# Ledger of designs, part 48: designed miniproteins, single chains

Each design is a single chain, and the fold is of that chain. pLDDT is the mean over its residues in the fold that is shown.

## One batch from the design tools (miniprotein)

Design m1654
Fold by ESMFold2-Fast:
Structure m1654 (fold): chain A 92 residues (1-92)
Amino acid sequence: IKIVVTFYKDGKVVKKLTIYTPNIEAAVQAVRTALEIAKELGADKVEIEIFTPTREEAKEFLKAAKRIAQEHGFKVVKEEITDNKAFLELEK
């Protein structure tokens, strides 16, 4: 499983991370860590892309990632699933 996280502040990319995880559980934990990094950076927007083996795993990830984002004070402004790829755009 591949996750790409892009952090924005004042319209500029301040950090980009590519994370490889063995399963969805580890991918969800990576989102929690990424949102902690977002807070440290003062990021006002975060984009998360995940590439999973199946569409079902992408849907499962998206549901869990949205919950974690909301718990961390981010609003979900865009979400989409295309095949086995999920995209999530978050703002403070």
Scores: mean pLDDT 80

Design m1655
Fold by ESMFold2-Fast:
Structure m1655 (fold): chain A 94 residues (1-94)
Amino acid sequence: STEEELLELAEKIAKKIEEELSKKTLEGIFEAEVLLALLRGLAGIAKSMGLEETAKKIEELAEELEEKILKTAEELLPTLDEEEQKRLKLILGL
């Protein structure tokens, strides 16, 4: 079903986000943020198709992953120079 296909795609995106975050790098956080935007876009598509419960599940997954991105960024921040810290804040929209 379309619902199953959307959820499978969301799970694949989520796994790739966690893989990028496991690298503990600025590039990994940047890629995770791009993938998070894609995941939220997928929730929007599900909602536009009338799949409100599927959209909600994908949005909840995105919120959980956003927290993981922020925690990984907090852990990296004290290891970065001033230029890298500024880039990290821009990537996070802070």
Scores: mean pLDDT 89

Design m1656
Fold by ESMFold2-Fast:
Structure m1656 (fold): chain A 77 residues (1-77)
Amino acid sequence: SQARDLANQYIQDIMDMGNQTSPQDQQAIQRTVNGFRQMVDTMIRRGVSEDQITQIVQQSYRSMMDWVNSRLNDYRR
């Protein structure tokens, strides 16, 4: 599905940035990404509309990226 493809692309972006953080933050990011993937799979399985999944995916991505950027900035200090 388009929503799953978008989520997979966002996961790659998050992981690419996350790989530059501390080992502890990398573990937290991996758990968050796994939860995000599971959430998307669950919504698809439950028949949530593609438009609704896409909105939730985009909103979640923004929140996760803000968090990862915050961790990266902390690590670079």
Scores: mean pLDDT 86

Design m1657
Fold by ESMFold2-Fast:
Structure m1657 (fold): chain A 98 residues (1-98)
Amino acid sequence: MDDKSKKDLLYKKAQDTIKTLKETAEAEGDEETLELAERAEKIIDKLYEKEKLEELLDLTLSVAALENALRTYGSESPFVKELREELKQLIKEAEEKL
């Protein structure tokens, strides 16, 4: 697979993963996670344009982990709260690098 195809697949995976997190957050009534998912959606566009593939991958993995934990344990779980803070920090760091 060429580098463009890898980049495009990662970007699509990021979009799909964030969409799933938004749907899970809405179902759980987790407004903080929904806000983080919307911020992540905006940042992935800039990471894709600037070819920050490592940051794009890290963000995608963090979003996927939070979605899985939120769906499994619910918004009040200490584990979900920890992953939410990790995603918040990662989004902030990505925003500062752009």
Scores: mean pLDDT 85

Design m1658
Fold by ESMFold2-Fast:
Structure m1658 (fold): chain A 110 residues (1-110)
Amino acid sequence: MKEEVERKLEELRETLKKLEEAIKKGDIESALKYAEEAYRLALEAYLLALKADDKELLERVKEALEELIKALDELKKMVADDPKTKNEIELMIGELALLIGMLNFLLKKM
């Protein structure tokens, strides 16, 4: 369980770096692809971390989700002229924010 969370966090961190680099280069197509991949990995890491019930892993997942939200907010600004894509990114940000809220609640009890 813990090893699986570590692996997913590593995959998420690698995808986040690719996303940030694509954003920096103005490569919207690649940035959108990496955003979707990072979002899926984030959900998977979150669920695995909940099962592991480990404070350090929950804190690390929370940090990764916060970094993903920052990257998605920058990507959202780049697609301001595409309302459909902008709305899809806003939904991802909203969902990730709810997960962070749950992680904060759990971490306060630990």
Scores: mean pLDDT 87

Design m1659
Fold by ESMFold2-Fast:
Structure m1659 (fold): chain A 91 residues (1-91)
Amino acid sequence: SEEERLSRAREHLEKARKYFEQGKYDLALDHAVEAVEILLGRDLSGLTPKEIAALLEPYPELRQFLRELADYFEEKGDFNKAFLVRYLLGE
């Protein structure tokens, strides 16, 4: 159901936040990507950044967390992971 889908996405966002707080940034990224794919109802393949950003516009809490992740990876110099997260933000 839609309610079950949104609940699963929220669970993954909560796990992502917990891992981020624990310094487990790769696990935080994995769970953030899973939350995105659940909300999209599909994997990321073939989607443009603009399409993903439009589909995630109703989910500001997830988008804010993705911005925090992107900022972290940029500051660390992990530009490949920062690029992936910016892709999800349409930036």
Scores: mean pLDDT 85

Design m1660
Fold by ESMFold2-Fast:
Structure m1660 (fold): chain A 79 residues (1-79)
Amino acid sequence: SELEKEYQELSREAASLYSASSINEAGAEFNLELAKRSSPEMGEKFRKEAEENERASKELREEAEEKEKKAKELKEKLE
């Protein structure tokens, strides 16, 4: 059915976005670690990169949660 296809697509998109969010979260952690081991000037650059990664992670997670919510609503209609 069309609802099953939409559910599968939203679930796949949500999973992909959660994965991308986790990658950006790991990137933020990596950049903060590099900042601790770098010169003050390079440390500032890595902290800025970490902030960008944290922002991207949050945005991707919020989009994933929206799609997951829609998928859950469709699943309830299919069961």
Scores: mean pLDDT 88

Design m1661
Fold by ESMFold2-Fast:
Structure m1661 (fold): chain A 84 residues (1-84)
Amino acid sequence: MKVQFHSALSPFKIEGDSLVNEGKKPVKTFLVTTKEPVTKPLKAFVNGKEVKATYEHLGSPRTLRITLEEPVKKGDKVSFEVVE
């Protein structure tokens, strides 16, 4: 099941179930709030390809600091799936 987002900090824009980097600089760390609590492990995808990421909860199961091992470039789409 894909993770749905309530908010994301600039330069990321929410497009459906994806985050898009609208900034000119590559970014690998970003702060998001999800619509549903994240209680299970996640997988990260950039343009549909699985990438490694680390996740830190910030006072709520809905608020995450996410760090990808590889930076996301302008126009790249990031999505997350719950590991079933």
Scores: mean pLDDT 82

Design m1662
Fold by ESMFold2-Fast:
Structure m1662 (fold): chain A 81 residues (1-81)
Amino acid sequence: SMMEEYEKEFKKIVEESRKLIETNKNLSEEEKKEYLLEIEILEGLFLIVKGVEKITGEVLKEVYEKIIEKLKELLKELKEK
């Protein structure tokens, strides 16, 4: 399903982003905390979208696309550091 594809993509990008934050020696501890907080917020939003689909059967596709877009932008920024 579309939700299963989004969940797999989201989890993969979160795992890659967290690893880049943890292993990056060019990021300060403050910058690492800020990036981790942004990921945590995106995880919370994703959990709400997943919960809505589980309870109502409705897929909030546009909300999902915005969450994934922001997460991909974050990953791109981390890869450039």
Scores: mean pLDDT 86

Design m1663
Fold by ESMFold2-Fast:
Structure m1663 (fold): chain A 86 residues (1-86)
Amino acid sequence: SEAEELYAKAKEALAAGDLETADRLAVEAVKKYREAGEPLKAGRVYLEMSRAIAEALAAQGRLSPEELAEALARLDALEAQLAAEE
């Protein structure tokens, strides 16, 4: 599917260290999963990619430890909400 292709490309961009491309492709993949009627998959992809990108930004010195902690706390709250939906 288009969502799966975008998600695969987002992961490739992340592995290459192209965090801007990874974020853009991940957002489009999430949107396409939602349009396909897969909101739980969309939520999982969003959480997975957002966490990985935030950690990669911090590793590159582009996100402070405080900003990373805040981002991860927000993602943990969203993950708990998604888990409650199964």
Scores: mean pLDDT 86

Design m1664
Fold by ESMFold2-Fast:
Structure m1664 (fold): chain A 66 residues (1-66)
Amino acid sequence: SEKLEEAIKKAIELIKRAFDPNVTKEEQLKLIDEAVKVLLDNVPESEREKVTEIFLKAYEEYKKKR
């Protein structure tokens, strides 16, 4: 649970950074890729759907603001 929560938090922070208006398109893609890798390495199959929902919600919210 703790490791899962830490991974979700890290991935969300990376997505928030990716959609910072001062970040280049190249850096944005790199940060998004890193966030996905963090989730793939740390999220068990049983939690995948729930974590994907949380991640996509954060992604859409930050994307719309930029």
Scores: mean pLDDT 78

Design m1665
Fold by ESMFold2-Fast:
Structure m1665 (fold): chain A 81 residues (1-81)
Amino acid sequence: SLVDEILALFEEEAASDLSGGEKLARLEARVTELARRAGLSDEQIARLVSAARLLFAQYLSGAISREEALALLGRHAREVL
């Protein structure tokens, strides 16, 4: 699913040797591309990217678990779709 693909990006970017700012920028670009390929509108993409960015920051800091990130991404995706 789109949600599972975004979570995989969270794990990949978190494991990179890049700065936090670079990780966020790469995540935003990659989530945007995934959502665009999924046929989402620009408005839906903006909402999804905003949610993914917030959740990624919390995931990187250890504030939320992988399971919590998946659940929250799923909820936001349903609100956008």
Scores: mean pLDDT 82

Design m1666
Fold by ESMFold2-Fast:
Structure m1666 (fold): chain A 67 residues (1-67)
Amino acid sequence: DFEKLLEEYKIQLARALGEQLAREFGEVLSVKVEKLSEDKYLVTVETTSGTYVFEVDFSKLSITQLE
């Protein structure tokens, strides 16, 4: 199903973007991705320096750091 494949790609891209941004703060220990809507994903990255949270919005093509 095309919709499921697109969702999987969005999750993978959101994960990669959050991980890449969080690497500036420390070594990445864990990454969690949560779907908020069709185009919004919450990425929680635990690093050696602390936990950082990013909102990835595919409709706006934006990434916002929440924590």
Scores: mean pLDDT 85

Design m1667
Fold by ESMFold2-Fast:
Structure m1667 (fold): chain A 64 residues (1-64)
Amino acid sequence: AMTEIVVEAPEEDREAAVGGGLGEAYRLTGIVASEEQVRELLERGEVEIGPVLVRVVVAEEAKV
């Protein structure tokens, strides 16, 4: 099973949150900025960081 981190944001802010060119550096920096939010993401599978909703999805076992 593989796990993916999915970032969702309001469309008006989405380009700033997920379309920053490098993408991963921006998103990881935002998540790492708060230990509490990282813990919530790992324990609950989702966390809100400002206008961005970050979710963890198990790719192989996800039922969509």
Scores: mean pLDDT 50

Design m1668
Fold by ESMFold2-Fast:
Structure m1668 (fold): chain A 88 residues (1-88)
Amino acid sequence: MEEVKAALAAAEEAITAAARGEKREEVEAYIAAHKAAYLAASEKERMRMLTEFKAWMAELAGRPEAARVIREVGERALEDPEALLEEL
């Protein structure tokens, strides 16, 4: 549990750094490229896309371990959010 929380916190920091500074242009380009698909997607698919976007930003910030955790947690949240919340 604590390891997952720590990885998510590290991912949030990496995402913030990527969006805020040196990777801002890459983040903006990713959003522009995926905006139409996101707007056309179902709510469940949008949540999946947001999870992938966060994971991609973590990878962009040099945190592939955080990207893996984001994808795993996101998939679980999509399938069984109640069970995930009980673990966190």
Scores: mean pLDDT 69

Design m1669
Fold by ESMFold2-Fast:
Structure m1669 (fold): chain A 77 residues (1-77)
Amino acid sequence: SLAEEARRLAEEGIELAKKGLASEDGEEQVRLGEEAIRLGQEAARLGREAGDLEAELAGGVAALAGAVAKTLGLKEL
């Protein structure tokens, strides 16, 4: 279902954002951050379409965490 897909994408995005935030490599932080943003935005879109507020919010959290990881990575480059 769209809700199941949204939750899986949000979980994947959060895990990538966590890896990015923990990385000591600026290029890896940017790559993982960008992927987390992409997955989080898609999860939020699918969650909204499915009417799953938790998935939509989780997607938003993944995108925000990804943005932080990307910003930190860009500072190190």
Scores: mean pLDDT 88

Design m1670
Fold by ESMFold2-Fast:
Structure m1670 (fold): chain A 69 residues (1-69)
Amino acid sequence: AMKPPTEEQIREGARLVLEAHPELPEDLTDAEWNRLAREIAKGDVEKGIALGALRSAGLTPEQVRELAE
């Protein structure tokens, strides 16, 4: 059973992506996203979870910016 991602995890994922890629890449395949997430997380499990939560939320670039504060 997978726990649904928390809003806090989604916000952290949004911050991590925005810090690394301010342009917020769109239309990534799952393979391209997984590569990007690995490059940002660098083996940090908590960062990986946060990035996975962001991906599963399916937010637009505008929503990601708003959520990252």
Scores: mean pLDDT 74

Design m1671
Fold by ESMFold2-Fast:
Structure m1671 (fold): chain A 68 residues (1-68)
Amino acid sequence: SKDDEELIEEIVQFGSKDPKAAELLKEAANKAEEKGFSSEEILKILKKLLDLLKQGKYEEAEELIKKL
């Protein structure tokens, strides 16, 4: 969907400015895919992580990834 495309573009743009955030988003996507999450569920997880990372909440982002 257009919203999904906009989210992907935002992830790419944010990651270009914050390499640590890019690595965390990549780790989350890979882990969720390995656990059998749907593409829709993965995008919801990435949106939550992006919102946390934009706020500088790296510890909370890492904890969310650990719980996947």
Scores: mean pLDDT 83

Design m1672
Fold by ESMFold2-Fast:
Structure m1672 (fold): chain A 77 residues (1-77)
Amino acid sequence: MLKEELERSSPLVTEITEALKNTKDEEELKRKLAYLLKKAKEEGATIAESLARMALSVLGASEEEVEAAYEEVLKEE
């Protein structure tokens, strides 16, 4: 249901927006977005997942680069 999707995504969308607003370094931004993408996927937050993927794509990250950044974040927990 859309309401449940919005409720699951809302805090993560806020975190994504804050990362976009407050991160000056594009590599750090990609890393933060990859972390939030993983978190959204684990929580089933489809809207936040889509937003994070779109933001990474706009920054020129390929799907392979997104996966690599995702693994780097996983190493740091």
Scores: mean pLDDT 72

Design m1673
Fold by ESMFold2-Fast:
Formats: sequence, C-alpha cells, structure tokens
Structure m1673 (fold): chain A 77 residues (1-77)
Amino acid sequence: SMREEQLRVEMELGSLILALSVGRLVARKEGDTETAEKLDKLFKEAVEVLEDRSLSIEEKRAKLAEIERQLREIFAE
C-alpha cells in the first residue's frame, strides 16, 4: 500500500540519518574536519528530505539514492 511504501522510504531515510550522525561524530573525533563537514551536509539534506511533506514517495526515493551515492563517493576517496 501507499502507506507501507511511505513508511519504508522514511525508515530507510531514518537509518541513513543515524549512520550519517554517527559518521560525522567519528570523523570529528579523529580530526578529519573535511569528512565531518561533508557528512554533516548530507545529514542535513537527509533530515530535510524526511521532514518535507511536499515530496512524493518517488521524489524521496530519488533524493535518498543521491545522498547514498554521495556517501559512497566520500568513502571511495
């Protein structure tokens, strides 16, 4: 159902937000200010996507995929 699809994408966004929150904390502790700043930016973007009531399920999924792509690029360097 549409309700279950909405819950699923929001759970995936929530998991990503948690991972980014932990990642930025670890990067700050290690003195990696550049990585911490990049992760903080993605954290803020993920929170905005989760909280944006105007976005469709498809738009939230597309934005989630883009944030995940950027996160992979950070750790590929």
Scores: mean pLDDT 88

Design m1674
Fold by ESMFold2-Fast:
Structure m1674 (fold): chain A 85 residues (1-85)
Amino acid sequence: GDLEIEKLIEETNTLKNEALSALKNGNYEKADEIIDKLKELAKEVKDPEIKQFINDTIKDIEDFKKMVEEAEELEKKFEEKRKNL
């Protein structure tokens, strides 16, 4: 029913926020665990729109993870160059 769909959306959003928070704090292991939980949830969900929403959420987290990794790597390279001048 609609209540079950609303609960799945809320749980997905909660997991997204926890994963993004983990990534912001450098906790990649926790973020990966949450991504795996979302992947399992997507397999169990029969509603194609909710399944797509979960998959889009996984993609958003993975895209954010890439951005954080690239930003940290770039910042580290600039910091090392500053110290060697």
Scores: mean pLDDT 84

Design m1675
Fold by ESMFold2-Fast:
Structure m1675 (fold): chain A 68 residues (1-68)
Amino acid sequence: MLSDEELEKKVAEVEKLMLRVVFEHYRETGVTPTTLEEVLEVARRRLSEEEVKYIEEVLKLDKERKAQ
């Protein structure tokens, strides 16, 4: 089980990675993804399967912690 500190660090890493993906997409297309769903779709096209799974797992853990 991840500690709160470890999860916070992973969430920060995921947020930075998602912002980078959004920025790269905007730089290439002039379009900004506005929803989490749109950002994840862009991430699936630009990142490896392992990176996308890491993002989804971290977001799932953060959501589960907040819901419990």
Scores: mean pLDDT 77

Design m1676
Fold by ESMFold2-Fast:
Structure m1676 (fold): chain A 90 residues (1-90)
Amino acid sequence: APSAPVIAFVRAVLEHHGITVSDEQLEGLAALLEDYLVPLAGVRPLTAADLLALVDDPARAAQLSRFLGQLTEAEIPVETLRALVREALG
């Protein structure tokens, strides 16, 4: 199962875009994101602190923004991404 911080983050991204999904769909998207993020963070499961640290790195934030754009079919700017992570997890 995906970690709770990743689920919270994916929910915040979807809500920002006005996208409503089932809990099952949310969990599936969060699992795909966590599998992408594990090599970048070097740890599993991901904590809120790990995810906050990832978005503070400009290169990691840009990679995450591109991945989420592909996953949700909706572009999210790096600045918006950072704000959403900080609001959901900080």
Scores: mean pLDDT 77

Design m1677
Fold by ESMFold2-Fast:
Structure m1677 (fold): chain A 75 residues (1-75)
Amino acid sequence: SPAEEALAKAREKLAAGDYEGALKYAEQAIKLSPPGSVLRIQALGLAYVAARKLGDKELARKYAELQHKEIDLLR
């Protein structure tokens, strides 16, 4: 799916040290994934890691909060 493709690209960019690219593709994967999906939880986690690597503490906090909300939807 386009969401899985974007997630794979985000992982590739993160492994290459391209944190801006990782964030871009992680955000695309979030947008393309359904609420409450494992894929969205994974995409939010990658966005969090990328934001932390970029030193953007506010953005990292935002994605951490969103990931916790998505995990709660599985309960």
Scores: mean pLDDT 87

Design m1678
Fold by ESMFold2-Fast:
Structure m1678 (fold): chain A 71 residues (1-71)
Amino acid sequence: MEEEIKEAMLRIRYGVAKLIPDERISQVQIEAIKELMSRIKDIKSEDITKEYKRLVREKAKKAGLDEDEAV
């Protein structure tokens, strides 16, 4: 889990995602990254950003957050 988050942070360095310094939003982003990483082998590199944004929006909506502010 911590190992997966470190790998996700490395992927963020390449512009896939940016963690927002808000506990509720960052939790949604972390969960989206975890789900994305479980599927990363099945996703083309060009589609990673699109899939990340979709997952963040889905999880933000379920958490009652503004889905566009979480992306």
Scores: mean pLDDT 65

Design m1679
Fold by ESMFold2-Fast:
Structure m1679 (fold): chain A 95 residues (1-95)
Amino acid sequence: SREELAKERIEAARNAVRAAEALIEEAEALVETDPHRANLLLVAAKILVVAALIEAEMAVKLAPEDEEVRREAEEIRERARELLERAERVAKRLD
């Protein structure tokens, strides 16, 4: 069903957010010892955050009247915003 496809996209978005967070955490640990690798990890994390936002938007389009899908998509958007801000702070430490 469209609702099942929407839930699969929400799960994909959550997986992408978790992966992005892990990459940002690794980048934070590498700022002083391997700044080049830290930069590559931040780029990868930003790509995953954008992918998560696209998946969340597609989920809402598939099930626009499903309140659970809408709520979960909003949580993903907020988490994505926090991760992008965190990535920007790490990037500024590399400049």
Scores: mean pLDDT 91

Design m1680
Fold by ESMFold2-Fast:
Structure m1680 (fold): chain A 80 residues (1-80)
Amino acid sequence: MTKEEIKEEARRIARHARDHLLARGHSPREAARLAVGAVTRHLLTYLSPEEARKLGVEIGVELGLSREEAERVVDETLAA
């Protein structure tokens, strides 16, 4: 897979996870936070921790989190 394919798939995974969580009664913020955690774990399979962090934060902001919240969620996921 190319880096561009990995990034596009990560965005699809994040959106799907968010939409699934919203359908199950999570708030938009909770759904976005959980989706970012899940996609960051997925990215660690293909990317370095530094690249996974950068892309995870970008996806979190795209899902409506503040940059600070996205960075917190990604950093917590990378520390686990």
Scores: mean pLDDT 83

Design m1681
Fold by ESMFold2-Fast:
Structure m1681 (fold): chain A 73 residues (1-73)
Amino acid sequence: ATDEWIEEQIKKIEEGFKSGKPVFLEIPEDMTPEQLKELIEKIFEIAKKYNKDYTIYLSPESVEIIRKKLKEL
């Protein structure tokens, strides 16, 4: 994953929080554990900022990628 891709996902998630529309997030296999941690931390910061219930949909493939990458941290 590129830094540009991560920034774009963060923007989409923040717009989702603002609009109340759920976001579908695909995690690429080339994402590093550090990039994944950064993305997750930014999502939590956005969630705290807007103080809203929010839904992010993940594919089964994305869930498995997250599980594997988090084990490396």
Scores: mean pLDDT 75

Design m1682
Fold by ESMFold2-Fast:
Structure m1682 (fold): chain A 66 residues (1-66)
Amino acid sequence: SAAEEARKQAMIGEAVALMKAHAADPSLTVREVAYRVGFPSLATFNREFKKAMGVSPREYLESLRA
C-alpha cells in the first residue's frame, strides 16, 4: 500500500540521517543501521535502500567516509 511504502521511505530516511550523523565512527555497520531503524533483515534493508537511494547502503556509507 501507499502507506507501507511511505513507512519504508521514512525508515530509509532515518537510516540516511543515522549514517550521516555517525559516518566518522568506523565501528558503525550497515547491519547495525538496518536493525536500529527497524528492518527485520539486512536483505530487506539492502533492497529498500537501493530502491530509494539508487546505491547500496554499503556504497552510501563508504561515500560518506571518503
Scores: mean pLDDT 84

Design m1683
Fold by ESMFold2-Fast:
Structure m1683 (fold): chain A 78 residues (1-78)
Amino acid sequence: MKEVIERILKAVPNPSGLLLASLRVWSQDPSAIRGIAYELHENYGFSNREIGELLGVSATTVSNALKEYKETGQTFVP
């Protein structure tokens, strides 16, 4: 988790409070990855590959998280 947060802060010099809160929640709730992936993709314009590198997961995991978010309309729980 620490290494993931450091990578994101390096790639996103001024991260939103929502992004930081979502990263904290992700340590306790793995489903928060859907909201994190959505925010990085939609608000910061990162590709699935770049998000995967930042989060330490595969691009396929990111793609699935974004698909689940769009299909269910669910937001992450802060």
Scores: mean pLDDT 72

Design m1684
Fold by ESMFold2-Fast:
Structure m1684 (fold): chain A 128 residues (1-128)
Amino acid sequence: STQDEIEKLAQMVESWALSNGLPEDVAKTYGEIWGKLSEIGSILKDAYENPDKVDKEAAIKRVEELLNQIIELLEKNGYTLLAERVRELSRQLIEALRKGDIESALRYLSKIQGVIHLELIMLESEAK
């Protein structure tokens, strides 16, 4: 199932981070974040492929919930500037969804993934 695939991806990201010398708490947090990003991706893909079958308001609410959880995880770990950038991109993603512009929402998700990935590289550099 999609949920099993999301959980496997989160575990793989956590294992990758641990193998590259990141602390256990940091590795776990990144795994949780990538799991949530993957769930958002699955929701957006379903909305794109099956627009007439998707409850638009429920999908938007779930994406907002997941984005807020990612922002909270970043803030709790001291990544205040990254959390602010993700919050701004999240607002643009939600605006695109409310307009029915799923392609723009997917582009904003890719930008969120990119800024989080850059922070991962910086932390890996500090751990070495």
Scores: mean pLDDT 83

Design m1685
Fold by ESMFold2-Fast:
Structure m1685 (fold): chain A 94 residues (1-94)
Amino acid sequence: SIVDELEELLEKLKKAKTVEELVEIVNETIRLLQENLDTFSEKTQEIIKGAIESLKKLKEEAEKNPEKFEEIRKQVVALVEFIIMVVKRDLGAK
């Protein structure tokens, strides 16, 4: 399920030690969300679109400022945890 895939990505993200690893996990998270976007309610789609834009900005910031890696990784973790909560709520309501 998408929830299981997102939870696996979250665990990889918590273990990420480099900007390259963080970027790869963020790109995979964005891909997974985009591929499943049409399966969510319209309200959830708008929330997920906003979250994708935030993930893109955090990814760009990590690439631009590698010294901020740990701070950005924590923000990405929090955002992915939020995304999982939103997705679980949407799927539970369908």
Scores: mean pLDDT 88

Design m1686
Fold by ESMFold2-Fast:
Structure m1686 (fold): chain A 65 residues (1-65)
Amino acid sequence: RREEIRRRAVEAFEKALKLGKNISVEDALKIDREAFSGLGLDDYFELVRELNRIALAYARGEPLE
């Protein structure tokens, strides 16, 4: 549920970071689409919210969870 959505968001974000120095827009979009694929609308919006939370935490130097 929410923990699974949070894990999906963290995994997608970390995957993007691992490719960070060589990540293309296409790679970023692929990771994004994979993270959102298979989700219903409610889970889709929850994942968007978690990705925003993780991105803000990363920008502030906080741990990703």
Scores: mean pLDDT 68

Design m1687
Fold by ESMFold2-Fast:
Structure m1687 (fold): chain A 67 residues (1-67)
Amino acid sequence: MLSEEAREALEKKVREALEKGNGVITPREATDIILELKKEFNLTDEEISEAMRYISEIVLEEKKKRL
């Protein structure tokens, strides 16, 4: 399970990427965020899957607000 610190770091990185990309995040940017978090927090494969799902949820909510 993702720690609270890892979840907060993930949210910050995703929000920053969305702000820089004017509400768009590329698959490459999402992958880079995951790799950075894996290095910082030593994420397991299960935690990487959880992080990917969380990125998708954040991106979907942001798109929903714009549509």
Scores: mean pLDDT 78

Design m1688
Fold by ESMFold2-Fast:
Structure m1688 (fold): chain A 60 residues (1-60)
Amino acid sequence: MTDEQIEKIILAAYKLGVVGKKPSDEDIKKIAEMTGLSYEEVKKIIDETGGNIDELLLKL
């Protein structure tokens, strides 16, 4: 997992207004479309944080 991929996911989540809550399946699909990543890649990254996108900032 690259820092660039994590950054793109965080920016997409902020744009969608899903920061501070567990993203829904639909939110994950929209993040995948915005970042050019697969649904499975985005879901895996989010799941590694226990569903908290704010924790992704700590991994950068």
Scores: mean pLDDT 72

